# Designs tried in a protein design run: designed miniproteins, single chains. Part 54

Each design is a single chain, and the fold is of that chain. pLDDT is the mean over its residues in the fold that is shown.

## One batch from the design tools (miniprotein)

Design m1857
Fold by ESMFold2-Fast:
Structure m1857 (fold): chain A 92 residues (1-92)
Amino acid sequence: KTYTLDVELRARRLPGRRAPVIEEVTVTSEDGKVARGPGDELPEVIEKVMGVKLSEEDRGAIILAAATMAVAAGNVTDEDEFTVRFKMKIKV
């Protein structure tokens, strides 16, 4: 089964760091379920919205994708605090 999720990351740029810190995540499913949590708990927030447990491989891939999106957004903005929005498709 494939889940399409809208992911919103609230990120902060810190002096001396190349990668921004993700402070908060919000995940919305196609059927309107919403969950929110701390930036380091994105896999857990996704599991809550989907109602299924993710594999360790999927958890790692999700964390890497979120970090990559935050870095990319940080490179195109001069703001110290910014929001990144993207769609994610997860097959389980």
Scores: mean pLDDT 82

Design m1858
Fold by ESMFold2-Fast:
Structure m1858 (fold): chain A 81 residues (1-81)
Amino acid sequence: SVEELEKELDALVAEGLTWLREQDPALAKRFQAEVDRLRQEYKEKSKNATEEEKKQLLEDYIRRVRTLIFRHQLELARRRA
């Protein structure tokens, strides 16, 4: 459901922010800015969207947020090596 996907997205963002703030506050700020941009894009694209289209958008945004977290994890791992 849309509600279930929105909950998953919110949890993913919260977990990512918490982890990044502990590791590198500057990367956490960059992640927050990127997430805010994705949220704005969702708001714009969802205006005339059906429930099915909203589900597809949320699935895409969850995927994009996971990719952002993975990218930052790789950058931090590289810096530690």
Scores: mean pLDDT 82

Design m1859
Fold by ESMFold2-Fast:
Structure m1859 (fold): chain A 75 residues (1-75)
Amino acid sequence: MSALQKAAIADIRRAAEKGGLEDLGEEAARLISTMSDEQIAKASSALKALADALNAGDREAAREALTQLREAFKQ
């Protein structure tokens, strides 16, 4: 796992813990672990939106952001 992947996963898990959405945080961490560094760089805004939603404890916003992240990954 790259340093960029480790940093992204750590940030997401920390945000999920603060927001009480650890289930979505683990789902996102699993997705990020399958992404390349280039894909993570392209998804930077979506990853930030997901982290912000997780930190706020907004489950609906976090689910939407995770869906957008999956779409960015598949393309």
Scores: mean pLDDT 82

Design m1860
Fold by ESMFold2-Fast:
Structure m1860 (fold): chain A 109 residues (1-109)
Amino acid sequence: MNPLTQEAIERLEELIKKEKDPEVKKALEELLELVKKIKDPLAAREMLIAVEVLERIKNPEARLVIAKHVAEGVKSSLEEKDPKKRVEKIRKALDEGVEEAKKIMEEKK
């Protein structure tokens, strides 16, 4: 396993350990299993950016939305053969998740 993937795994495991919301915990556990399959250092670096965003967001509903979007992005990236397109899939998923999370945090659903 590359060092960046290992760091992403360790940081996600700590986030899961601290998570009090059972739906968020489940989404993070599903994301963790997908992240374990990342062998490409560029995709792993992009995933570390997503983990850093998840660590900074305290709203459980916002974290859930981001975790689900990023998991879909990672899953899609694992099916992609082009390393650049793998990075773009994770980045796009994170961006879409952050935009939805921003709406949740602004509107107090």
Scores: mean pLDDT 84

Design m1861
Fold by ESMFold2-Fast:
Structure m1861 (fold): chain A 62 residues (1-62)
Amino acid sequence: APEAARRAAEILGQVTDEANKQGLSAEEAAQRWRQALEDAGIDARVTGREVDGKVVVTLELP
């Protein structure tokens, strides 16, 4: 299994927790996820959407 996928999931979890504490929008959360993944050297596309009042994250790896 690709190590990058596991690390990306851990990073998304940490950033999502911080975003929820700060009351960030889906767009602001997605921007923070992209920055955190880039800082970790992971080349991935992250998109945040709101569905039924919840922030849903889509992670796409190459």
Scores: mean pLDDT 71

Design m1862
Fold by ESMFold2-Fast:
Structure m1862 (fold): chain A 59 residues (1-59)
Amino acid sequence: SRALARVRGLIEAFPKSPDLQRALKVRSIEELFTPEARRRLATLLGLSEEQVREALSRL
């Protein structure tokens, strides 16, 4: 799915990208599972929070 591919790509880039960490206001991948981080990730990728939640659960 397009949503899963987008989330996966961002997660792969995340540990090496200070810009992504700043945009999402998180420093570790574990923090992406908070509702606040999911909202920011959804906005950044142009997805719904539900799509992000489902994609993260499949990683």
Scores: mean pLDDT 78

Design m1863
Fold by ESMFold2-Fast:
Structure m1863 (fold): chain A 87 residues (1-87)
Amino acid sequence: DELIEELEKKLREELEKLMKEYEPEFEEVKKNKDLKKYEEILKELYLKLMELVGAPKEEIEKLKKMIEENVPASEIYDFLREVILKL
């Protein structure tokens, strides 16, 4: 399916752009060993990834709520993965 291959290629380029945007923040956290800030940056990245893949608005709002409720980044990642696998 050529459409799926084009979509995967498009998402790869957007993911590379997103990772480049967050690289300075990850380097700063790595230098400072600020685990709390690292987890906050991961949660922001997961939210942007969910928006990038075109997830339903309801699922994006659920992830936003998980961030507001200070759910661990590992649980937010599990939710993100489940949503992506259903797309």
Scores: mean pLDDT 75

Design m1864
Fold by ESMFold2-Fast:
Structure m1864 (fold): chain A 76 residues (1-76)
Amino acid sequence: SAEEQAIKDIIREVAERLLKQGKAKTLPSSKAIQLAAEGLRGVDFKTANLEAIAELLSTVEGFSEETARAIVDALK
């Protein structure tokens, strides 16, 4: 969906930014990005518990807690 693709694009941009800043060693896999985007579909980041979402996102293989929090911050 268009929403899922937009979320995937934001995840990739955030991951690339962290890599350039030396805060991440590698980019997440395409599978990890897909799983994260599917989990974030339909979330209203204006009203949601952002800390709970970041914690849940960090359980996806290939995502650090730092990457998860940065993604949530970019989507709010």
Scores: mean pLDDT 78

Design m1865
Fold by ESMFold2-Fast:
Structure m1865 (fold): chain A 63 residues (1-63)
Amino acid sequence: SLMDELYKEALSLPGFVRGRIMELAQQAEQLGDQEALELLLKAAKTKDFSLVTEAEDRIRQKQ
């Protein structure tokens, strides 16, 4: 699943960044927002943390 792949990628990141990504991933999963999960996965793989901010903004707009 996207969550399993994201968890695996996030383990390679610094603890603070990993924590933030996983909290946002849980929110995206609850909302059924697969695009937000894909943004977080891409951020974890590429270390482009601007994509974390994009996912966070997307999630906030849906809440």
Scores: mean pLDDT 83

Design m1866
Fold by ESMFold2-Fast:
Structure m1866 (fold): chain A 80 residues (1-80)
Amino acid sequence: SRFDELYQKTLSDIAQTEAYLSSTLSPEQFAQAQQAIDEFKQKLEEIKNDKSLSEEEKVELLHKAVGELQQKLREILSKA
């Protein structure tokens, strides 16, 4: 349940970020950001559905994935 709550909040936060970026970035830069976000969402689904992982491990991996996405988005924005 703790992971599921964080998962849903993370998806909501990312949807807001995606909406903001779509209005702010050029089409080319937004395409790069959208690809990074889509890859991130798929990674989160894999973590959610991995029955070999404990809830604690899932939370840690979600945190790491969020950090990696934030870094990728920062790099895309720095070239704008």
Scores: mean pLDDT 86

Design m1867
Fold by ESMFold2-Fast:
Formats: structure tokens, C-alpha cells, sequence
Structure m1867 (fold): chain A 67 residues (1-67)
């Protein structure tokens, strides 16, 4: 669900867990119907805390689907 994905992305952002953030972004890319405003905000928070190139690229790609 979109709520579960948003919660997971927020948790990843709070923990600084780039791998979890990238995985959450990947789920959104596979299921664009999950791109609610809440998920978009969670992706932005995850992007701000992500430290790996792979995670940042996945999150940006997911955000591009919402544009």
C-alpha cells in the first residue's frame, strides 16, 4: 500500500539507511500507482538523507514519474 511505502521511506530517511531508501524507491518505480502525495514527500525526505549514488538515482527516477 502507499501508506506502507511512505512509512518505510520515512523510516529509511530517519535512519540514514540508503539501501532501504533505494529499495522503497524501486518498489515505487515498479508500481507507479503508489505515487501519492505522501509517498512523494517521503521520497524527497529519503533523497535528502541518501548518501549512495545508487539510492539517489533510484529516488530521483521515482520522483521523475510523479512530475
Amino acid sequence: SAERVAAGLRKAAEAGDSAAAGAGAGEVIQHPELLTPEVVEALRAALASATTVGAREAIRRALDLAA
Scores: mean pLDDT 83

Design m1868
Fold by ESMFold2-Fast:
Structure m1868 (fold): chain A 89 residues (1-89)
Amino acid sequence: GSVALTRVEGSGNKVRVTVRADADGTIEVEVFDESGNLVGRATAEAKAGETVELEIDVSAPAGRYRVRVRLIKDGKVVAETEAEVELKP
């Protein structure tokens, strides 16, 4: 399977992502700070060919963060992608 991050944006204390899944499974979105600490996480179920929007609450200051998106099927990571996002005041 494949996963595509078609949009990622940060505003205040929120990260919004749009993800397209090429296979059925669970989409997991994790947000990390510059030190590698997990600061936000959200999950959603997806079907093959579906586009899913997720909003992740991030209790962290303005700055640059890493967003990791995984597609999980039967407990296995079948696809992964990553992007950088800026949390704006």
Scores: mean pLDDT 84

Design m1869
Fold by ESMFold2-Fast:
Structure m1869 (fold): chain A 87 residues (1-87)
Amino acid sequence: SRFEELLEREEELAERARKIIEEAPPELKKEVEEKIKEELGRVLAKLKERVAKAGDDEEAILEAAEEAIEELKKGLEEVERYLKENS
C-alpha cells in the first residue's frame, strides 16, 4: 500500500540521516545534527499545514506525506553536499 511504501521510505531516510551524522568529522557533527534538525522542522511545519488543508481527504494527506518524504530526501542531500565541500 502507499502507506507501507511511505513507512519504508521514512525508515530509509532515518537510516541515511544516522549515517550522515555517524560519518561526519567530529568538528562538524554538531553543525550537521543542527542542519538535519532544521530540515526536519521545516518539513514537519509544511506537512502539518498541508494535512490541515486536506481535512478528511485521505488522498491529499497521502500526497502531503509523499511530498514531505521527497523534501526530507532533498534536505539530506544538501547536508551531504555540505559535508563533501567542508570535509
Scores: mean pLDDT 84

Design m1870
Fold by ESMFold2-Fast:
Structure m1870 (fold): chain A 94 residues (1-94)
Amino acid sequence: MASEEEREKLIKEAEEVLKEIEELRRQVDALKDKLSEELYSAINRALGEGVASAFRAMSAARKGDLEKAKEYLERARKHVEEARELLQKGEEAL
């Protein structure tokens, strides 16, 4: 069974991922007139997938499915990292 501590930790980590996505969206919005349409769309797609995965991680954790929660949290982090790499590439091209 999922411990309450492990469940709360996974929920907190997913909430932290959502905060990182909010910060990245602010950075992307500040650069929207400088980024190509293709790159802007790719970053927003990655961030959107990150949001969806983070919410799925929290839902799975609340249901006690810690393995599924960890898988969704890993997917959320991967999408955030993809967005960061795309944003950095866009900034370097300016």
Scores: mean pLDDT 85

Design m1871
Fold by ESMFold2-Fast:
Parts: C-alpha cells; sequence; structure tokens
Structure m1871 (fold): chain A 60 residues (1-60)
C-alpha cells in the first residue's frame, strides 16, 4: 500500500538523520508514521515527502 511505502521511506530517512533530531519527544518510528500519514492523506509524492522530511530534520 502507498502508506506502507511512504512510512518505510520516512523511517529510513529519519534513521539516517537521527542525530540531527536532538529535541524530539516522539520516537523516529512515531515521527515516520505521522509524516507518512500526512503525506498519504495529502497525496504527496515520494519527492515531496523527502523535501518535507529534509525541512523537518534541518529545523530540528
Amino acid sequence: ARYEELKALALEYLEKNKEKLTNTRLSVEEMAERLAKVADELNLSEEQLLALLDKFVEDG
């Protein structure tokens, strides 16, 4: 399913950038689930999800 693919992509990206997420109250898995759900509901492409993840990681 699309959600499962988006969740896997988000999880992989966040895990690789875990050290940049120094002030997170959510686990990497919980963040991946929430971001993937939003991306699925808004019908975002994988490229758009990656851009969202990049901004999220860059902003902390």
Scores: mean pLDDT 75

Design m1872
Fold by ESMFold2-Fast:
Structure m1872 (fold): chain A 75 residues (1-75)
Amino acid sequence: SIEEFIEELAEETGVSKETVIKILKAIAESKSKAPSAEELSELSGVSLSTIKKVVPVLLEKFGSIENIREFGKKL
């Protein structure tokens, strides 16, 4: 399920499910083809250091920023 997948992402990144959801939604809201860590931090309210830790894990799991964006739109 979507909920179980978010829980797995939270465990792997060491951040809360709420933080993962904020980052996923920020990627979905971004109009940039390649959003910067700074833009995602501003959109999500999550710290730059946390974005830099979480986004590489999301890229590994989803394979691309576009796949992350598509998933985030379903939340």
Scores: mean pLDDT 84

Design m1873
Fold by ESMFold2-Fast:
Structure m1873 (fold): chain A 84 residues (1-84)
Amino acid sequence: DENEQVVKLLKEALKLLAESKVDEADEKLSEEFEKLKSVIENAKEVVVGIPKGMSEEEKERVEKILKEKFPGTKVEVLELEVKS
């Protein structure tokens, strides 16, 4: 399932961000998105969670990478505060 691959990618990026490894998370996210480019291009929307307490600058960095790699895809970045 293509959706499962996208969810797995997001979980890996969230884990890196939770460990305060923002630069590594940005690089890992970009690398994995390149591998899943065809899947993401077919997905009209990508959601990325960021740990609570991350700066706006760090959020903007993640969003910028996704927009640069997938300009035709709708990107949403949100804080991972609660599972709802």
Scores: mean pLDDT 59

Design m1874
Fold by ESMFold2-Fast:
Formats: structure tokens, C-alpha cells, sequence
Structure m1874 (fold): chain A 64 residues (1-64)
């Protein structure tokens, strides 16, 4: 169904966003080190990742 296709697309986009954000965090730590400024940016990005993971879980539950 169209609904299922839309949910599967949203799942793929959320997975991409989560992985992209994880990559950004690792790149930042690798290039700038573990400074207080990096720790603050990582904490903010980790909070956003958590929200994206919660949305991903809801979509996975709807896909059954």
C-alpha cells in the first residue's frame, strides 16, 4: 500500500539521519579532540539522535 511505502521511506530517512549524525560526532571528536566545546556539541547531537530513534521505533511498530 502507499501508506506502507511512505512508512518504509521514512524509516530509511531516519536511519540515514541517525547514522549521519553519529558520523558527525565521531568526526568532530577525531578532528577537534575531546574538549568541553566538543562535549557540549556532542551532548546536543546525542539528544537529537535519541528523538530520531524514538520516531524510528514508532514507525517500526506501525510497519508491524
Amino acid sequence: SMEKIELELKKLLLELMINSSRYTIETMRRTKGDTPAVQANVARDEEQIKLLEEELKKIEEELE
Scores: mean pLDDT 85

Design m1875
Fold by ESMFold2-Fast:
Structure m1875 (fold): chain A 100 residues (1-100)
Amino acid sequence: SIEEKTEELLEKVKNYSEEEVVQAISNFVIELREEGVSIEDIIEALRKLAEALKESHPEAAKFIEEVIKWLEENPNASNEEIEEAIQKLYLKYKKELEKK
């Protein structure tokens, strides 16, 4: 049901702000990892989310691409390391939005 969760997330975030989408994506990755979903399957779901969101939420799509890149570079990362990395990427994302 990763496909179903991905589709539900896309429907839920249609009217969200860029920041609300980024928060929802961050929580989605953490929840999937807590459920034991592989990094490979999470990357696939994130690629679908980035493609679907690139026109409506381009900044969130960019954030997702950075999360994908970090996960591809760290395929054996623990859940704690993933959560820390996502938090650092989120802070970077907020800093970039504040410049606009």
Scores: mean pLDDT 85

Design m1876
Fold by ESMFold2-Fast:
Structure m1876 (fold): chain A 79 residues (1-79)
Amino acid sequence: AAAAKAALERRLKQAIESAKNGAIDGAKALVEDTVEAALKAGVPRSTLADLLRQAAEEAEKNGAYELAKHLRELAEELE
């Protein structure tokens, strides 16, 4: 559903902001909870993996390298 995808994108942006400000463990936990919620809401695994890869690139751009690595690892696990 479009609403579930929008909620996922919003949560991923929140995680990147948290990691950018040094709250990396909290950002990782937020991403994991968001992924689980998105899967339960019926977001396809391939779509979720693509969104996680996009979020990883955004995280790297913002210097959140540890979060970016975690996002890529989660995307690989979904495929």
Scores: mean pLDDT 82

Design m1877
Fold by ESMFold2-Fast:
Structure m1877 (fold): chain A 75 residues (1-75)
Amino acid sequence: MEEPFHRTELGRAAFRAQNHPNPEVAELARRGEEYVAGGDYAQAVEAYERALELDPDNEDLRLMLEYARALAEQA
Protein backbone atom coordinates (compact mmCIF):
# COMPACT_ATOMS: atom_id res chain seq x y z
CA MET A 1 0.00 0.00 0.00
CA GLU A 2 1.30 3.44 -0.95
CA GLU A 3 1.15 5.91 1.93
CA PRO A 4 0.18 9.55 1.27
CA PHE A 5 2.47 10.52 4.17
CA HIS A 6 6.21 11.00 3.74
CA ARG A 7 7.98 8.01 5.37
CA THR A 8 10.74 10.18 6.88
CA GLU A 9 8.15 12.53 8.44
CA LEU A 10 6.23 9.56 9.89
CA GLY A 11 9.46 8.25 11.44
CA ARG A 12 10.34 11.65 12.91
CA ALA A 13 6.79 12.12 14.23
CA ALA A 14 6.84 8.67 15.87
CA PHE A 15 10.29 9.33 17.41
CA ARG A 16 9.26 12.72 18.85
CA ALA A 17 5.92 11.39 20.15
CA GLN A 18 7.61 8.40 21.83
CA ASN A 19 10.10 10.79 23.48
CA HIS A 20 7.47 13.31 24.61
CA PRO A 21 8.29 15.10 27.92
CA ASN A 22 4.96 13.84 29.35
CA PRO A 23 5.64 10.12 30.06
CA GLU A 24 1.94 9.24 29.66
CA VAL A 25 1.91 10.70 26.12
CA ALA A 26 5.20 8.92 25.32
CA GLU A 27 3.77 5.59 26.58
CA LEU A 28 0.55 6.02 24.55
CA ALA A 29 2.62 6.79 21.43
CA ARG A 30 4.73 3.65 21.97
CA ARG A 31 1.58 1.53 22.48
CA GLY A 32 0.11 3.01 19.31
CA GLU A 33 3.21 1.95 17.35
CA GLU A 34 3.08 -1.55 18.91
CA TYR A 35 -0.60 -1.85 17.93
CA VAL A 36 0.18 -0.75 14.35
CA ALA A 37 3.02 -3.32 14.16
CA GLY A 38 0.63 -6.02 15.45
CA GLY A 39 -2.19 -5.10 13.05
CA ASP A 40 -4.48 -3.86 15.86
CA TYR A 41 -5.28 -0.63 14.01
CA ALA A 42 -8.43 0.27 15.98
CA GLN A 43 -6.44 0.05 19.24
CA ALA A 44 -3.69 2.17 17.67
CA VAL A 45 -6.27 4.87 16.80
CA GLU A 46 -7.55 4.79 20.41
CA ALA A 47 -4.01 5.14 21.81
CA TYR A 48 -3.19 8.16 19.62
CA GLU A 49 -6.58 9.78 20.35
CA ARG A 50 -5.87 9.46 24.10
CA ALA A 51 -2.41 10.98 23.59
CA LEU A 52 -3.97 13.92 21.70
CA GLU A 53 -6.40 14.51 24.61
CA LEU A 54 -3.31 15.17 26.75
CA ASP A 55 -1.50 17.29 24.11
CA PRO A 56 -4.11 18.51 21.58
CA ASP A 57 -1.72 20.86 19.71
CA ASN A 58 0.86 18.17 18.98
CA GLU A 59 1.27 17.88 15.19
CA ASP A 60 3.27 14.63 15.46
CA LEU A 61 0.41 12.91 17.33
CA ARG A 62 -2.08 14.18 14.72
CA LEU A 63 0.06 12.74 11.92
CA MET A 64 0.34 9.36 13.71
CA LEU A 65 -3.42 9.31 14.37
CA GLU A 66 -4.24 10.01 10.70
CA TYR A 67 -1.82 7.25 9.67
CA ALA A 68 -3.45 4.76 12.10
CA ARG A 69 -6.94 5.76 10.88
CA ALA A 70 -5.90 5.15 7.26
CA LEU A 71 -4.69 1.65 8.24
CA ALA A 72 -7.88 0.94 10.25
CA GLU A 73 -10.07 1.88 7.26
CA GLN A 74 -8.32 -0.83 5.20
CA ALA A 75 -8.62 -3.55 7.86
Scores: mean pLDDT 78

Design m1878
Fold by ESMFold2-Fast:
Structure m1878 (fold): chain A 85 residues (1-85)
Amino acid sequence: AEKDQILKEMTQLMVDFGREVAARLQAETDEAKKQRIQELVEQTNQQLMDIGAQMLASDDVAEQRQLLQQAQQLIAEALAQIDAI
């Protein structure tokens, strides 16, 4: 039950991140900046997929919560980096 809830929260974080990225890409008019944003997003998505795989492999709820917190921090840092472009 708790694992299912954590995985749902992880899925929602990824959906929200995709929406925030889409909004920033739509607002950006500089193609070079769009390319830099896309590269950062691809790198961040790969790291989020790795965290998700670790959550699926884990049977420890405390570890899963720590991985969820890592994903939240990673997304926050990625959005800050995008906003600095």
Scores: mean pLDDT 86

Design m1879
Fold by ESMFold2-Fast:
Structure m1879 (fold): chain A 106 residues (1-106)
Amino acid sequence: EEVEKLRKELETARKKLQEAIDDYNKAVENGDEETAKKLAEEISMLQKEIDELVERLNKATSIEEKVKEVLDKAPWLSPEQIALILNISVEEVIKALSKLGLTNYK
């Protein structure tokens, strides 16, 4: 769920970035320096948002992989025990389990 949400947000942000770049190129071609400046700032903000989303997605994906590895070795562990072993929150473990299709794990 968290990883899927981040992927959708990243796709939306990338689409907005491409549209802003296209609009920027049009403004430059038309000699509209004021619109070009505004779009350059928007492009910078969108690129920063994309970078932050990529980092969050990479971290979330890594958590899912670590949770799966722990469960493969010790399938009897509770979410609380997995959280303690990986030094992450129980909420992050539950989200990873949900994404892995293990929501009924007890």
Scores: mean pLDDT 79

Design m1880
Fold by ESMFold2-Fast:
Structure m1880 (fold): chain A 84 residues (1-84)
Amino acid sequence: SSLTEEERKKLRELVEKWLAEIKDPEARETVRRVAESVSGEYRDLAARSAIALLREGVSLEEAARLALEEVRELEEAKKKVEEK
């Protein structure tokens, strides 16, 4: 991961702040899992994307999948730019 353990803790606190807008425990767990499943630099984006999708009424499973796909697309695009 690109973040230290301390930076990871700070990011978790930031994620918990976003999760304060979502009172459903299952939705909070889903956003947390999405954020923890990605490298540190993408956790902010992953959490924000999952929260936005949940606010639009997307299911927990689909919101998690779409947020992770967005991060995956960014990681793949970054790799392609670094290829000669």
Scores: mean pLDDT 73

Design m1881
Fold by ESMFold2-Fast:
Structure m1881 (fold): chain A 64 residues (1-64)
Amino acid sequence: LTLLERIAARELGLSDEQIRRAVEIVRENADLSVEEIGKLLAEELGISLEDAVGLAEAIRAALE
């Protein structure tokens, strides 16, 4: 697990599988805004839009 995966698990209560799914969604949707990806993550993971947008931004920064 990366540092990002451990932080997301601790702060948002996400499983390793949910975090890997989030990374996949961010990769597949590189053409979307952080807010748009955040909406997809919120729906997929059942977290708040605010937390999902923060997660999307962190993953995008890690992937560059």
Scores: mean pLDDT 76

Design m1882
Fold by ESMFold2-Fast:
Structure m1882 (fold): chain A 84 residues (1-84)
Amino acid sequence: MVIKKGEKVTLRIVDDDTLELEYKGEKATLPLSSLSPEAQAQVRAARAAGIRTLEAVALEDIEVVDGVAQGPVKLELIGAGPRA
């Protein structure tokens, strides 16, 4: 699967090192280490604030192979998303 530049995705914070990316009903594992240091800091701050779901926009095409997003992944975080 390829998520095209400009597409909106939902990120669920699973644990300290793992996000679940959802795109049009499909889910993929996104390792936190695949994000930029700035995006990683934003995710950790959101988790500390009790936020569990974020919305983001793909800044470049994201390749997903066997349900795992291939790094590096470039995303713009836009805010808190739906909880379910």
Scores: mean pLDDT 80

Design m1883
Fold by ESMFold2-Fast:
Structure m1883 (fold): chain A 91 residues (1-91)
Amino acid sequence: ELEREIGLAIAIIALAVTLNALKQGKLDPEEVERIGKNLKELVEKYIPDPETAKRVIELIDKAVEAARKGDLETAIRYVNEALDLLSEAAA
């Protein structure tokens, strides 16, 4: 399904871009919340496996919480874990 493949690719790219922004330490708390909400919406819409979608959403929530607390190392780890799960689902 083309729409699903494109949606999965967009979610992976969005997470990778977010990872780079977190590594640069340039995200404000408002940006972190907005990005997290948008990423969860993409995952919910385009990831057909409910278990994978739930796990990715949980990792995004944990990454947002860590970033809001200034724990960028933990936030980066959670985004990497989410990206790995989506890459496995795409394979």
Scores: mean pLDDT 77

Design m1884
Fold by ESMFold2-Fast:
Structure m1884 (fold): chain A 63 residues (1-63)
Amino acid sequence: QETLVQELIEEFGLQTPAEKKIAQDAVDTAVGLYEKGFIPESLIKPWAKTILETELAALQKLK
């Protein structure tokens, strides 16, 4: 889901390689859940956004 990664990078204004990597990992996790049948395709983007927001908040708190 390369297109979704780019959408999240633009939507959240991600600038650093670390932030962009978090977006990639969030999308990969959401897609993995869909491929395993845990979520429908329509939830890939909402779940990827939730994971990204959580990881960015954790990164900001620690660094």
Scores: mean pLDDT 78

Design m1885
Fold by ESMFold2-Fast:
Structure m1885 (fold): chain A 83 residues (1-83)
Amino acid sequence: SMTEEQVKKIKEQTEQLIKEAPSLPVEDLVEAIERLKGMALSSPDEKIKKTALESLKKLAKELPDPKAREAAEEAAKELEEAL
C-alpha cells in the first residue's frame, strides 16, 4: 500500500532527523519540520496525517535546539487543529 510505504518513510525520516539534529543548522531543522507539516496538511490520507502529527510531537520532545522544538510544537498544533 502506498499509504503504508509513506507511513514507514515518515517514521524513518523522523528517526534520521533526530539522529542528525546535533550536527544540523537550526534553519535546516525548521525547514524539515515545515516540509513535514505541509506534506501532511496537503495529504487526503488520515493515517498519513496522524503519523506526521506523531512525528512532529516526537520532534518537539527529542530535538536538542529549543527553537527547533518550538517549531515542531507549533507545527503539531496546526496539524492537530486541521484533523
Scores: mean pLDDT 86

Design m1886
Fold by ESMFold2-Fast:
Structure m1886 (fold): chain A 72 residues (1-72)
Amino acid sequence: MVGEEGGRAGEELGRQAAEAGRAAGDDTSYKAGENNAKAGKYALETGDGAVGGAAAHEGRRLLEELKAQGKV
């Protein structure tokens, strides 16, 4: 299901962004990644496709931003 797929992706990408932020000492990125992982988990648990899709999109954006900053 779209909500489950997006939610799982959002949770995983958010977790990766949080770990990269923590490793880089970037508290803002760490918190953003944690919040995105929570949104992805919520979408996975509820089947909310809109939240899942948004979490997957934002998770990718967070990781791309971290890559641009040389933090991954």
Scores: mean pLDDT 80

Design m1887
Fold by ESMFold2-Fast:
Structure m1887 (fold): chain A 89 residues (1-89)
Amino acid sequence: SLSSLTMEQRVLLALKEMEKEGKKSVSTSELLEKLKEMGINVSRSTVSKTLKELKEKGFIEEDPNKPGHYRLSELGRASAETLELWLKE
């Protein structure tokens, strides 16, 4: 259940789903809409704080060709894939 996940884990899963949909990197606004689609209603400030924490931990990176757009790092992708597997099992 998504309700049992931390905000960081929810953001990682949202980014992984958007990557599957063909998005190379995403803005905070696009991520907010994806979280809402997943049933997660949070403020922009909560998402911005979570993105900062994930970036500091190395789970996401800013797209060098698109300032203000974020994507999963290799570590973040591996973590999201593990979470997806756990949720589907």
Scores: mean pLDDT 85

Design m1888
Fold by ESMFold2-Fast:
Order: sequence, then structure tokens, then C-alpha cells
Structure m1888 (fold): chain A 68 residues (1-68)
Amino acid sequence: MLLTDEQLEELTKRLVSLLKDPEKKEKLREIMLEAREKKWTADELFERISAEFPELTEEVKRLLEELL
């Protein structure tokens, strides 16, 4: 399933709020911009975020299920 720009923006906002480190927040925003530019599916986004931020794996899964 393809993610819309609105879904990516909402997901970015919610996930960034869960991170405490400003560098991690910036890295997550960069990943979300790449997802938008390359038009990633929800599965592709989940795999990338889970690899880079394993602490966010459960939250990403829940939010993707909520937004889709």
C-alpha cells in the first residue's frame, strides 16, 4: 500500500515526538523525506525505520495500522 504525503507528514510528526535526541529527530526527518521522494510503500518504510530505529518498531507498526 502506497503512503500519501499527508500520512507521511502525520507519521513523521508522531514518531519525531517519541525521540529525545535532536540528531535522531533529524535523521528520521531525512528518512521520511526520502520515503516521500521515492514513493515508498508502508512495508518499505517500516523496514527502513525498524533497521535505523529498532526502538520505534512497535510504534511505527501501530501508527501505520491506524493511518491506513
Scores: mean pLDDT 79

Design m1889
Fold by ESMFold2-Fast:
Structure m1889 (fold): chain A 86 residues (1-86)
Amino acid sequence: SKFSGSVARGYEIFEKYMKSTYSVKKLGIYGGGRDLSGYSWPPGTNIPDDPKELFDFLYNGSGDFPALKNTLSKKQIEDLVAFINS
């Protein structure tokens, strides 16, 4: 709630960026298959509840989750955090 991110802008980033980032070709590891019938976080990924920890998770990446720091601005990642936590 104290984050300066926009939920509406985060939704647009999620819809456009996360769908392309989490394509079957990039992740390819869900349940041993390469077919994602819907978007989901990689198996075994613990999504932080805290906005700052979630920002760091998205910014730096973790394991199979790609780092967004070279693709999205900090402001865009803040907007994405606001959406995910809404």
Scores: mean pLDDT 60

Design m1890
Fold by ESMFold2-Fast:
Structure m1890 (fold): chain A 77 residues (1-77)
Amino acid sequence: MTPEQAEEVARNKAASAALEAAIAGTPDDGLKKGQETAREMAERFLKEDGYSEEEAERIYQAGVDAAQQVADNLKAA
């Protein structure tokens, strides 16, 4: 898996986790869950796939941005 593919995986998983948590609670609950998922994904890629800290940070940020977008879209609806 390339770092670019890892960013896509993190975006998709964080967005899905954020949406599920937001539906069960609030958009802010969704953001929190999405951020937690993004951190877990970044830590796994750093530890298991040998990515650099810089690449792991990019993966984390991609997931966080996706979770934020889900929360913002739900607040606007």
Scores: mean pLDDT 82

Design m1891
Fold by ESMFold2-Fast:
Structure m1891 (fold): chain A 95 residues (1-95)
Amino acid sequence: MDWSPDQRQRVFDYMRRAYDIMVSRDPSMTPWMDDRMSRFPSMTTTQMISEIGQFMRRVFDRVDVDTFQEIMVIIRRGMYIADHPDEPVPEVTPW
């Protein structure tokens, strides 16, 4: 599915929240994360999905399971809301 600009903006907003958690847990990631976040608004839907996958892989390698789960919930929520723009925002993800 190709996201509208509003859907991409929603994914970006949730990615920002995940970013803030990640850099608070591992400040050494800040230069890498800052570079990615600066490019994120100019990305296509396919590029955004690819970058989210790369981010999650790096998170998995660098943080504990509880932090990984917290970031996963945020990313999954953002992706769900982007894929379901006409639905009310759920308080919890259905996945």
Scores: mean pLDDT 72

